# Designed miniproteins, single chains, continued (2), part 25

Each design is a single chain, and the fold is of that chain. pLDDT is the mean over its residues in the fold that is shown.

## One batch from the design tools (miniprotein)

Design m4854
Fold by ESMFold2-Fast:
Structure m4854 (fold): chain A 79 residues (1-79)
Amino acid sequence: SADKELLEELARRIEEARSPREKAELMVEAAREVARRLLEKVEAEREEAGLSDEELEEIREKLRRELEEVERLAEEIKE
């Protein structure tokens, strides 16, 4: 699947990175891309999943907060 291929490529890039800073930056990039694809999938399948607009917004907010936490942790590693 495209999601699996993306994760494998991102994992390879993280493994090839030499510095903690570069690894942190690639991890943030990976988290952003995974969150974006997950939201696209949830939005595309919304009607089949029976999700309301309110439930979809809650999923968006949860993913946004999780991503902000990943970005915060990565920034601490860069210090």
Scores: mean pLDDT 75

Design m4855
Fold by ESMFold2-Fast:
Structure m4855 (fold): chain A 92 residues (1-92)
Amino acid sequence: SMAELEKIIREVGKKLGLSEEEIKLMIENAKERFGSNPEALKKLIEMLKELLKDLEEKKRSENINEKLALLSSLTGVSFEELKKRYEEVLNK
């Protein structure tokens, strides 16, 4: 599940234009916050997989503000910047 977490974070991060440093920080923070709780880790992976699918399909994600706020807390990127990048992906 840790390898699956790292893979999905890298895929979502690349879609949202995150730098390699921001992606690495997200992986580190996600492992620290969720890595000791299997159910929380599973829910995070499922949420990120759903977000990736929505980004690939250019579909508006359910609870996107909550999802982006979580990503902001894990990456150090502002909510406003992530929201801008999210909207740019949808409008390409």
Scores: mean pLDDT 86

Design m4856
Fold by ESMFold2-Fast:
Structure m4856 (fold): chain A 64 residues (1-64)
Amino acid sequence: SEKKEAIEKLKKALDEAIAATKDPGHQRALQAIGDRIMSNADKMTPETLLLAAKTIKDFAASAL
């Protein structure tokens, strides 16, 4: 389903961002944000989840 695919893309974006981030504080912040989004993923649209994934990727790219 589109929602399942969006959730998997979000998980991948989070994992990659956390792995790429050198600052422990940034890693903790990404984990906290990810946990909050994932706990509410059932209430979110695929479009919102994909936007969250893109935002996380953009943050990781700008932090390197």
Scores: mean pLDDT 81

Design m4857
Fold by ESMFold2-Fast:
Structure m4857 (fold): chain A 75 residues (1-75)
Amino acid sequence: RVEELVAALKSPDPETQVRAVRDLARLGKEAGPEGIRALVEALKSPDPEVQREALRGLGSLTDEERAFIDELAAA
């Protein structure tokens, strides 16, 4: 479930964070607004593995959804 994945992404355990971002990335647009926001925040992570998985998920979004992400990333 997306809510469980978003919660897991906030875990202090790096392994749990990587698994959660990977699962959210696989969902892409199916992750909904909360999951997409979590992926955008993960893109700003200092962990390169978390960043790579977040980028993969965001790549599956539509042009309008990508515009929202570009706005958040620029902020």
Scores: mean pLDDT 70

Design m4858
Fold by ESMFold2-Fast:
Structure m4858 (fold): chain A 89 residues (1-89)
Amino acid sequence: MIDDEIKELEKKAKEAEEKGDLVEAAKTYKKLSEKYTSASVGYTIAAIGAELDGNLEEAERFRKLSEEYEKKSKEAKEKAKALEEKAKK
């Protein structure tokens, strides 16, 4: 579910950039960063649940996904800031 929302936002952000709509692109990347942060937190919680169930392999998979989404969130936040600064000019 959240992966579908992320993909739609990624597509929307790219389309806004291609059109030169820097304001819309920046807003979309901000929203995307928030969704990536939510996914990262969700996977951290899922990893803890898997550890409690004794499913260590699943827990490790979820922790790696959490780290990946945290990195993507940071990148999207930086992208949004750069686009906002461009839009001010």
Scores: mean pLDDT 83

Design m4859
Fold by ESMFold2-Fast:
Structure m4859 (fold): chain A 85 residues (1-85)
Amino acid sequence: GALTDEEAEELGEAVEYSLIESGVVDEETAKRIGKAVEEALKNGGKKGKGEETKDELGKVLSEHLSKGDAEGALKAAEEIAKKYA
């Protein structure tokens, strides 16, 4: 189904909370990543590409976070948000 703005916000918050609980990043960085994920999903959803945006986010976040590259994860999420804006 099409990804809604509300679903995008919930997914962004879920990413933020997951990162805080994992201890991989500080709370402020986790919040920034969550917000970037929310914006990317909202933009992708408006273009009818919510599923593609979600898959792309999952891939880049996993790749960067598995390497401990929180800054790279944030930048990748921001880039995806801009791509679909």
Scores: mean pLDDT 81

Design m4860
Fold by ESMFold2-Fast:
Structure m4860 (fold): chain A 68 residues (1-68)
Amino acid sequence: AAEHGREAVRIAEEAGLSEETIELIEKAIVAALLGDHATARRYLARALAGIPDEEVRRRIEELLRQAL
């Protein structure tokens, strides 16, 4: 749901993640909403690679799995 995507972006911003990583999270959410799950999965993988904090990464991954 869009709510889970918004929460993931909020956590990323509060954790001080790069604008590039946040943009990848947003692109994954948009692709999923358009039904392009393959593209959404690729953007998700790239976004997670940009998150060095294990706990932040796990929380964002869980929320995006709910959004996708």
Scores: mean pLDDT 79

Design m4861
Fold by ESMFold2-Fast:
Structure m4861 (fold): chain A 80 residues (1-80)
Amino acid sequence: SLINTGYTIVPVPKDVDVDEVIERAQEIAKSYGKDVVVRKLNDQDLLNELETDGYGDALEVGSSGVSVVSVSEAIAQELK
């Protein structure tokens, strides 16, 4: 698709276990399709920026389709 191909970052609060969050996020991603990938963000500069705002980690959500925004929104809603 020529629209919204790429990745989205979902911040994880400092008081939340990121390993529990990633497992739940991966379950949500599976419901949207096999082309959706969820992993821990490995960009230390971005993680340092997020830490300033009260986040302890982040998830990277990627897809080859246009659904990456919808998947990221669904994950963010479930992580309350």
Scores: mean pLDDT 69

Design m4862
Fold by ESMFold2-Fast:
Structure m4862 (fold): chain A 76 residues (1-76)
Amino acid sequence: SSMRISYLEDLARRLEEAYRRLQAENDRRVAELREQARRNPERRAELDEQIRLMQEGLQQFQGLVDQARAEAQKLR
């Protein structure tokens, strides 16, 4: 239905906007964590792990964006 297609297209657009914001914030936070690791070398392993988890989260979010776009595309 046209309503379902419009819903999925709107969802995909909103997810893409959220992804771009999350990516920008992630880049800023990663820079902050790297600076913290420079100032506190004893915490480097902990901070590197936090960076890794943040990058994994971003990748999972990208998967959701791709899925939403694919579902919208299939209904055209």
Scores: mean pLDDT 81

Design m4863
Fold by ESMFold2-Fast:
Structure m4863 (fold): chain A 117 residues (1-117)
Amino acid sequence: MLEEDFRRRAEEDARRAEELIRKAEEYLEKGDFSKAGSLLAAAGILTAVVRLGGEERTADRLRARLYIISSRGHLRLGKPEEAIRFAERALRLARSLGDEELAREAERLLEEARRRL
């Protein structure tokens, strides 16, 4: 029964991480990179907790999304080389998960970042 309790807590932490990721995207769109960065850091901590709770696939999907948003943020800051590194990490995770939508999003970011070199 403890394993089921830890799993439920990991699922709750995953939902909270997803909410923080969504808020980080909103602040990034508004140009508030400081708030976006703080929210991404908090989401990253929750993602690590989700992984420790045994929900590895969910944690990897959250990490891929974090890398995608980090890539977008670096593009908006005029740092295409950093954006490429984050997008490549996101693409590797998305492919390992079989998540075709995340993979396509990471590929689009890679193409955009390479165009800005």
Scores: mean pLDDT 87

Design m4864
Fold by ESMFold2-Fast:
Structure m4864 (fold): chain A 87 residues (1-87)
Amino acid sequence: SVEEKIKELLENFENLSVQELSDKLYEIVGEMVKEYNLSDEDEKKLLQVAAEGERRITAAYEAGDMKKAREILEETVKRMLEIVKES
């Protein structure tokens, strides 16, 4: 489920490379699209939020700020959940 994948991502975050984190984030996007039967417009919004989050998380990783990276990830998944709830 979406909730299980989000929990796994957050719990395993510190053990993931940037690429593995990106792969899991977009896997969650794909499951959200399927589970909530999102429109093309809402899927596009979801992808934009995920892409912005990924960029900001990558910058935090490159700066060595793992606390900031986690905070951005948590905010990103929260915004993604808000989009699917409003759909």
Scores: mean pLDDT 85

Design m4865
Fold by ESMFold2-Fast:
Parts: sequence; structure tokens; C-alpha cells
Structure m4865 (fold): chain A 83 residues (1-83)
Amino acid sequence: SVAEAQRRLLERARELEGQLKGKSTKERTDLLVNFFRQAAAEFPELRDLLVFEIKSVADFYKNMGMDLTAEALEKLAEELAAS
């Protein structure tokens, strides 16, 4: 179900938050992109929601001046939306 998929995604997001601590910009970007790419593959029923969430996270990093992370996430959102 969508509700069960959302719950599983939230659990994984919490694990990712711990992994992001102390990481370089490149490592953080790679972890975020890989996380969302894997989430889209595992929860295809959440694709539209994930595209929306990725864009929101990209905007967050863009506002922080983290252009590398923002651009990588924007590109991923475009790829997933085209699928």
C-alpha cells in the first residue's frame, strides 16, 4: 500500500540523516542521489511523490548555496518525471 511504502521510506530517510553527518559535499550529494534513486526503484507507486520531495530538497540545498547538490537532485527529478 501507499501508506506502508511511505512508512518504509520515512524509516530509510531517518537512517540517511545519520549517515550525512560529517560528510563532504560530494559524499553528501552522492548519498542523497543514490538514496532517492533506490527509493524510486523500490517504491514505484511513490514516484510522483518522490519527484516532488526531490525538488523540495534540491530547493533547500540551492537556498544554502550548495549548487552541486541542488543540480544533481534537479537532474534526478527530471529523469524520474520522464519515466
Scores: mean pLDDT 82

Design m4866
Fold by ESMFold2-Fast:
Structure m4866 (fold): chain A 61 residues (1-61)
Amino acid sequence: PRERLEELAERRERVPVSEVVEALKDVPHAEFLVRAFDRNGDGTLDREEVRALIAALEALE
């Protein structure tokens, strides 16, 4: 899951929340995590927010 998020962040300046959730479909409660990192609530994550999400996933492992 983590490598998929890194790929999305590299290819795009902003990633739709729906694509991030799809990338994390094998992670329980992925929707809650992604929503927590969509700080401005615009339905997209920028590269900084995706990096923070990756760091949070690493900390949980």
Scores: mean pLDDT 72

Design m4867
Fold by ESMFold2-Fast:
Structure m4867 (fold): chain A 75 residues (1-75)
Amino acid sequence: PIEEALEKYNSLSPEIQALLRATGLAMSAEEVNKEFLERLKKGSTKGMVTLLAAAELHLERGEELIPELKEAVER
């Protein structure tokens, strides 16, 4: 699920990546952490690409993320 979402995100055009990152501006780091954990518990990939883009943005801003998210987006 995480690996597939990362591959999908990295395969998107720069314009689409920018749109997903901009969506991340509306979410706090805490909200991103919460939504990601909920997705993992349910085995859901829906919206995972957007959550990863938001997490990347928060990491670039120096905000703290859970270790699983931080490891995934910092690769």
Scores: mean pLDDT 71

Design m4868
Fold by ESMFold2-Fast:
Structure m4868 (fold): chain A 81 residues (1-81)
Amino acid sequence: DLRARAEELAAEAARLLAEAARHIAATGQPPPPELLARLRELEARLTALYREALARGDVALAEELHARVGAAQRAAAALLA
């Protein structure tokens, strides 16, 4: 189920972004490289699901996934700026 996989990945991304935000707030230091690598991997996996949704003709799910990827990218950029 593409939707279930997308929800799992989105929840993981949200958790990692919250962890990064807490680290920055507590230490004033950038997040660990391992955390950033995990965020990049999740972005790649969400993008793969977006392409799979498009290939299946599930336009509604593809639009949701595109929005989720964009939101995650903006959140990460705001934290890392």
Scores: mean pLDDT 79

Design m4869
Fold by ESMFold2-Fast:
Structure m4869 (fold): chain A 88 residues (1-88)
Amino acid sequence: SLTELSKQRKQGKLSALLLKTLDDSGVLGSKNGTGQDAFDNRLNDSKANAKKLTEQMKDLDEEQKKKAQKQRDELESIANALQSMRDS
């Protein structure tokens, strides 16, 4: 849920890229009266950022890839949570 994502954000559990994605996409602002189309656009933005991180991983060493993989997993978790909210 968006409440759970907001809680993780406050706890500092989300990476800087995830925080930027949430802020820039306005995902949390969807509850402030933005329509379903706006929500779908923000979901797509979150998925796009996960793909960008995957591309950046190709030139990293093993330790950097491990850290980038954690960030990608968090972005995919956000995208999956948003998808689940849309489908419910």
Scores: mean pLDDT 59

Design m4870
Fold by ESMFold2-Fast:
Structure m4870 (fold): chain A 66 residues (1-66)
Amino acid sequence: SLLESVALALGVRPEKLRAAVELYRQGLPAEEAAEKAGFTAAEIAGIERVAGSVQVALDALLAAGL
């Protein structure tokens, strides 16, 4: 699935990425959503390196209907 492919590219588990997207959709700031979903500081830094920011990554997933 698109979620699984993106999760692999970002270096996080699909269930964590899904949880972060759901929290972000509910109105949490992107970084807080990722932390509450169980992302470590190292995982967040990795996402920032790949996608530019956690917000950009989560916005793209919402735009894709995830």
Scores: mean pLDDT 84

Design m4871
Fold by ESMFold2-Fast:
Structure m4871 (fold): chain A 93 residues (1-93)
Amino acid sequence: SVRERMLEKIKEILENKPEEEAARIATSYLWLALQYNLLTVEEVKEVVDLIMEKIKDPELAERVFQSLLEATKDNPELKKYIEEKLKEFREKY
């Protein structure tokens, strides 16, 4: 399915690409998935967690989180999840 191919592609990118490129491309796929309702809420949360695990640079993480907050502004559950992950990240660093 389109959903399965998108998830596989995101995972491949996060595994094989350098940090900044992987984060940028994966975030772009999430924007498309949210715009076209291609992933479930749980699948979006999984991808957010994978992006978080890939990013070591706090400034890159902050930029990605701000982008994801904008992408999820109309989805209260996803917005809250990203806000909680951003808070956890900021408390760690």
Scores: mean pLDDT 84

Design m4872
Fold by ESMFold2-Fast:
Structure m4872 (fold): chain A 69 residues (1-69)
Amino acid sequence: SPLEQARKERLARIDQVAADTKAQIAALKEALKDASPEEQNKALFQIFVDYFDKLGEVVDEYVERVREI
């Protein structure tokens, strides 16, 4: 169904955003392994803020797509 396709596309986008974010976190932890816990946490927090912004875009696109069904 069109609704099932929209859900599948939303999940694929969420998975991609999650995969990209996990890769960024892993790279950042390696780069900051000798840094203070405070510095590590501050940098990780910025990545999480960007992650939630991207999820908001996915939700907006999903809502628009469902409206066409």
Scores: mean pLDDT 85

Design m4873
Fold by ESMFold2-Fast:
Structure m4873 (fold): chain A 94 residues (1-94)
Amino acid sequence: MLAAEMQRLVDDYHAGKLSADEFYQKVRDMLDFSAKRAFQLTKEGKVDLAIKNLQLSTDTGVTSLRQGGLNDGANDIRNKGQGYIDKVKKLAEE
């Protein structure tokens, strides 16, 4: 399930082409972009699809950071992804 783009971030980090902060920030930006799309899907009534897409983006980002050895960053992405899922669920009940 690891996408080729995420594997490239791991490879570039191990090759010294990305710092740990740059790698984390790229994963975080991808998650934040996925969250914007999920909030739009929630407004369209597509709540289950929004949650599934956020879960996939979160799991992919966590896996990539863990493969890079950035366990603290992976835990942060897991927590932020769960926070976005919780927000989608709350918006769907309002």
Scores: mean pLDDT 85

Design m4874
Fold by ESMFold2-Fast:
Order: sequence, then structure tokens, then C-alpha cells
Structure m4874 (fold): chain A 97 residues (1-97)
Amino acid sequence: IEKVKKLLERAQEIVKQAETATDAEVPSIAKQLIEVLRELAKLLEENGDMASAEKVRAMIEELEKLLKEGKLTKEDLVKAGQIAVDMIKDAIKKLES
């Protein structure tokens, strides 16, 4: 629960960084977001939420693919980061219910 709230703070900070990022900073911010998503997927799996964990892993795969192809933009990071924030908020809501 507390760990998931810390993930929310990290995800929100990453979105903030992405909004002001230069093209050169995009790969570094993407790696940070992927780390947050990996921790979220693990927590969801540990809590038995396999469906949400699969959604997070699909997002990781998409981000890694775009990053490898050199096609990842700061707009992609902001969008993915906002989705991550929403998913983490949903996870907190489910854990508190």
C-alpha cells in the first residue's frame, strides 16, 4: 500500500520531467518510467491482479520497442506516464477497498 503510493509519486515526477524534456533526455526518462511500470506489474501480480499486470507489461513492451526504434517522443512519455498514474491510482483504490 505505502509502496504503491511511492510509485504514484515517482510516476507523477516522471510525467513532470517528460513535459519539459529535450529529445536527448527522452531515453533516460523512458528508462525511469519502465522501472516504475515493472514495480507496478510485480505488485499487481503479488496481489493476484493478473489482468492489470498484463496491461502494464504490454505498456512496458511498447515503450521498449519505441525506444529501440528511436521513435519514442516526449509526447509518448507524457501519455504513457499519465496512463501509469491512472493505473497506480486504480491499484491504490482496489487495495483500500
Scores: mean pLDDT 81

Design m4875
Fold by ESMFold2-Fast:
Structure m4875 (fold): chain A 80 residues (1-80)
Amino acid sequence: MELVEKLLKEEEELFKGLNLSEDERALFRAILRASRDPADEAALAEAERLAERLHGPEYGERARQAVEAVQLGREHSEEI
């Protein structure tokens, strides 16, 4: 159980380095959560809703694309 909290803290450290706004951090965290478990419809829906509120209704679909891109990036980022 504590493993999930540890992973979230690691992402928090990464976002600190990127110097993102609080709203952008919330969106990225939702995208990362959805990218880890694509079957988690609630996490994906949250990412879409946050993207739509921050950037506009078109960004809901872009958030879904970002989830897929992040998932692929995580699997292949060390190779490429």
Scores: mean pLDDT 65

Design m4876
Fold by ESMFold2-Fast:
Structure m4876 (fold): chain A 55 residues (1-55)
Amino acid sequence: MTPEQAYELGARMARSLRDQGFSEEEALRAVENALRHMGQEDQIPAAVEGAREAL
């Protein structure tokens, strides 16, 4: 994926997780773990940036 796609994904996931009652730290860990499981470890910084800005 592109960094822009990772950013948007991270932001979307973080908002969903916060709405479910997860903490900022839990949401950020979930975003990072999702990108690792997708084989997109190089895009983790972009996804985490998107998640932080959404939280």
Scores: mean pLDDT 86

Design m4877
Fold by ESMFold2-Fast:
Structure m4877 (fold): chain A 73 residues (1-73)
Amino acid sequence: KPLSDETIEIAARYLSQLAPEISVEDAKALIREAVENPELTEEEIAARLRALGASEETARRLARDIVNIQKSS
């Protein structure tokens, strides 16, 4: 049905490596929220990433990656 918890954890660890200011737990929560809420826009995801400490450039890039996961689920 949705992405497995294992897949979300792998994606969250990858995200945290690119944006070390974001914890793996915060990354998992955001990815899960985006997958479960298809109305969550790329700009809203980027805003959440910025609130967690990511730079504008990193937040924009990671938001696109998360949207791709969201649309594939």
Scores: mean pLDDT 79

Design m4878
Fold by ESMFold2-Fast:
Parts: structure tokens; C-alpha cells; sequence
Structure m4878 (fold): chain A 72 residues (1-72)
């Protein structure tokens, strides 16, 4: 199901984030955002997957020395 796929993607991304060379507070914030996306009842399972993948890409870019844009 789409929900099972979303859960599998989230679990994989969580494992990848925990393996990155990032401060614990940054990892904690990212993992919190993933859980907020997973628990957002306004989002479809497909939208949850897309948001989690985007967050993971931004986090990986930050770990590689690319700045993540902050909301102004």
C-alpha cells in the first residue's frame, strides 16, 4: 500500500540521517520534522513520501557543506 511505502521510506531516511556526520541537535530536528510529516492527517501517503524525500535531500546537501535555506 502507499502507506506501507511511506513508512518504509521514512524508516530508511531515518537510518540514513542517523548515519550522517551532523550535530545531534540537527539530527533531532530533522527526525522531528519527519515524524510531523508522518503524523500530518492533511497529507496523503504519496505527499508524505515526497516531503520526506525533499527533507532528506536538503539534509544530505547540508551535511556536504551546502547551505539549507531558512524561512525568512
Amino acid sequence: SAQEQADAVADRIIANIESLDLPEEVKKEVLKKIEEIRNDESLSPEEKVEKILLLAADTSAYALGVEIPADS
Scores: mean pLDDT 74

Design m4879
Fold by ESMFold2-Fast:
Structure m4879 (fold): chain A 93 residues (1-93)
Amino acid sequence: MRVALEDGKEFDKSATEITVELRNLGETSAPVFVLLLDEKGNLIPGSAQLVTLGHGETVTVTAKLFDPSQKTVKAVALATSGELLDEATITGV
């Protein structure tokens, strides 16, 4: 499966949530885990979602950000096997 997370996204020090988009670029649908990791690599609570994307579909994942003073948050897309499909860094500004 080929999927793409939104690149070049930023959040400011007053942000209370982070939103990212995942698109299926492949021809087949499959279930994908989308989740956000904090600067330490810990799961951001409530960010993990299991989504099924058809061809060309986009899903939006939103998670509460409890510490916007972080320099980065990482968005990851995983196959149900745990294989990493894509990752994107969201930069604190």
Scores: mean pLDDT 74

Design m4880
Fold by ESMFold2-Fast:
Structure m4880 (fold): chain A 67 residues (1-67)
Amino acid sequence: KPLSPLNVLLLERRKKKGLTLADVAREVGISQSLLSEYLNTPTLSIELYKRIGFEKMSDIIEILLSE
């Protein structure tokens, strides 16, 4: 399935900042595998939303999109 523009932006910003999946996962308090699934899955997935939660999804966006 194609990635959303937000997922592409988040993946690009992670690489640009030199952050590993482990670094972001630790900061947000989720597993590295769950973070990888989120970054490679549309943010509107109900199943993924239930597994991560709104607050942690917001934290991921803030960490990766903050300048």
Scores: mean pLDDT 72

Design m4881
Fold by ESMFold2-Fast:
Structure m4881 (fold): chain A 90 residues (1-90)
Amino acid sequence: MRERAMAEVEAFFRAVHLALPVTSLETAFRIGALVANAVGAPTLEEAERWAEEARRLAREAARAAGDEETLRRLEALIDEALRRARELLE
């Protein structure tokens, strides 16, 4: 339980930190929440669903800012979140 909660909190803050330079505080927090939800998902299907929502929002924000490097970093973090979700569910 604590390990899962810690992973969710870490994922949230990492995603917010990466997103803040290219988007609004509200959108950065939404991306963070979606990434955290992917890590803490009760099933892999839900983890994948939240990860896809996070990717959509990240792509929209990065596209608007013209920042491809931040998009790559956010997508890598989302991939890490899915890997972590799988580890926590096994």
Scores: mean pLDDT 85

Design m4882
Fold by ESMFold2-Fast:
Structure m4882 (fold): chain A 106 residues (1-106)
Amino acid sequence: SSLIEEAERLREKGKELEDTDPKEAMRLYLRSLDLYIQAGDLKGALESMKNLKRVFEKLSKIPEYHEYVASYVLTFASLVSNLPELKEIAQEIIDIARAAQPEILP
């Protein structure tokens, strides 16, 4: 699938940027997740979610990034809202953002 190929490329680019540009890494991981979901690749989706969780946890500890983390988690939540197979890790990611900025995700 061309969608899976593009998703994997974006995910790999996200990994390259995770330490130097973590905001761009989050954006790339979200785009990768969206493409994996569209392709029905739940294994790829789970891997992208694990990458997102790691970056969200890292950035949630830095106050200057709280607004970005909250905004990106809202985008994430909309992508996975109807996917029960992804619910556990999705809830973990949402809880990270809520802890960082509760006013954005009450």
Scores: mean pLDDT 79

Design m4883
Fold by ESMFold2-Fast:
Structure m4883 (fold): chain A 74 residues (1-74)
Amino acid sequence: MTISVEEAIEMINKVMDTLSEEEKKKVEEALKIIKEDHEKGIFRPLEEINKENLEALKRVLHEVLSEEQARKEA
């Protein structure tokens, strides 16, 4: 499945409403880095993001992708 950065951010924001405040902060910090880089035309690997923020982001992305796949199967 292919997803744009902007689309990923929107889907992540929907999932973030289900997260704890602490997890939201970690995801928001990772998204700020990714979004700012994208707006400036910089595309860095996710591995360059802090491990805790990256783990939170990966968890949210997994939920987002699972939700999208379920919709396509229906």
Scores: mean pLDDT 64

Design m4884
Fold by ESMFold2-Fast:
Structure m4884 (fold): chain A 62 residues (1-62)
Amino acid sequence: MEQEKIAEELRKAVEELKKAGPGASKDITFKVKINGKEVTIHLRITYDEDGGVRIEVVKIEE
């Protein structure tokens, strides 16, 4: 359910970063409901210089 929204935002971020080129980064924020609690997840997505994608959890708020 909420996982589909996260996957969609990640996909969009990766596509935009690939168009921007290696070294580009983008911060994205999700609000998801886990076991009845609303949780805000802050992620940083980086298109690495060697062509990989890195996803880092910057912050998780309850």
Scores: mean pLDDT 75

Design m4885
Fold by ESMFold2-Fast:
Structure m4885 (fold): chain A 60 residues (1-60)
Amino acid sequence: GLIDAAKKEATVLAKQAGSAEEAKAKIKKNFEPILKSESDTTKATQIAEAIVLGMKEAFG
């Protein structure tokens, strides 16, 4: 689903960045338009949480 895809994409972007700061910048650029267009607050929150988990899997 969209949430699982967001987590996987965040992990890939984070690994490509090589650092947490670059990962944050790449992820923000990639997902900011998606999060801004999402009117469902619950779904937007779930996507944001999936992104955080994806980053943790890349660096932790």
Scores: mean pLDDT 78

Design m4886
Fold by ESMFold2-Fast:
Structure m4886 (fold): chain A 105 residues (1-105)
Amino acid sequence: AARQAALDAARAEFEKWLDEYLKNAPKSVREAFKKGEEEGKKITSAKQAQYLVLKALLEPFGGERIMGLAYGALKAGRVDVLEALARWFDPESRLGKLIAAALAG
């Protein structure tokens, strides 16, 4: 389906940006993102996604953890989860636009 192609394309673009972004990031930032990614891949519902976002906002590097959640959901192909996470990104940001493109496909 068109959505799978859009998700795959968005993941490829995210991975290019991610490699550049994390290359110079402090270890704590990289670890926060990685934890988000691991949690994001395991999300089974939009409610769980909302819970994990709220939890991330209460922790150091919550923004990076939320980015990780979005990347994990994207890798898992969970459109419902990605839609729930999209609300927490600035739609004018590079990541917000990338998530919107993945969902539009």
Scores: mean pLDDT 77

Design m4887
Fold by ESMFold2-Fast:
Structure m4887 (fold): chain A 81 residues (1-81)
Amino acid sequence: MEMVLETFEGIPYDKLDALIEQLKKLMPNSLIAITKTRILIVPAKEFSLFDRSEPAETYTLIVEAEPETVEKIKEIVESLS
């Protein structure tokens, strides 16, 4: 039961809301980081309160989860590309 830290780069802004919705279903109580250029760790359920007034072209997702969950997140990210 070891957690894995994984980073996903180059997520387009237009795909961000779809990604967050899937992550809320998969990891409702987990901390995830979605940032323009650096790590910003927020609970998945609270991401909708994050200031998005000036969106970046791409975002980076950083997540710490069990390997099975990371694999599911990878599939979600790839489906949104």
Scores: mean pLDDT 63

Design m4888
Fold by ESMFold2-Fast:
Structure m4888 (fold): chain A 94 residues (1-94)
Amino acid sequence: LEVSESDDSLIAVGLRIHGVDLSDEKEVEEAAELIEEYMRERGEESVVMLIVPQSDPSRARLYLVRSKEEAKEALREANEGGERVDVYVAPDVL
């Protein structure tokens, strides 16, 4: 199983939020709202959130989140210099 390749693209595995400015509290709030809506629509109690810095994708971090508040905490923890990130969200299927 391989996902369709585009040049240097990451695979969207559920919800993708592009270009979240981690230094902007409104954009962090909006991203957390989208994650909460995804969880609500899917009936998921937890989701895996992949945060990928646009400046350096090799610094991508994976978080398990159970609420909008945990999603905001993960985004704040990933903020190491006020950078813009892409966020990918998938069900927790461990």
Scores: mean pLDDT 72

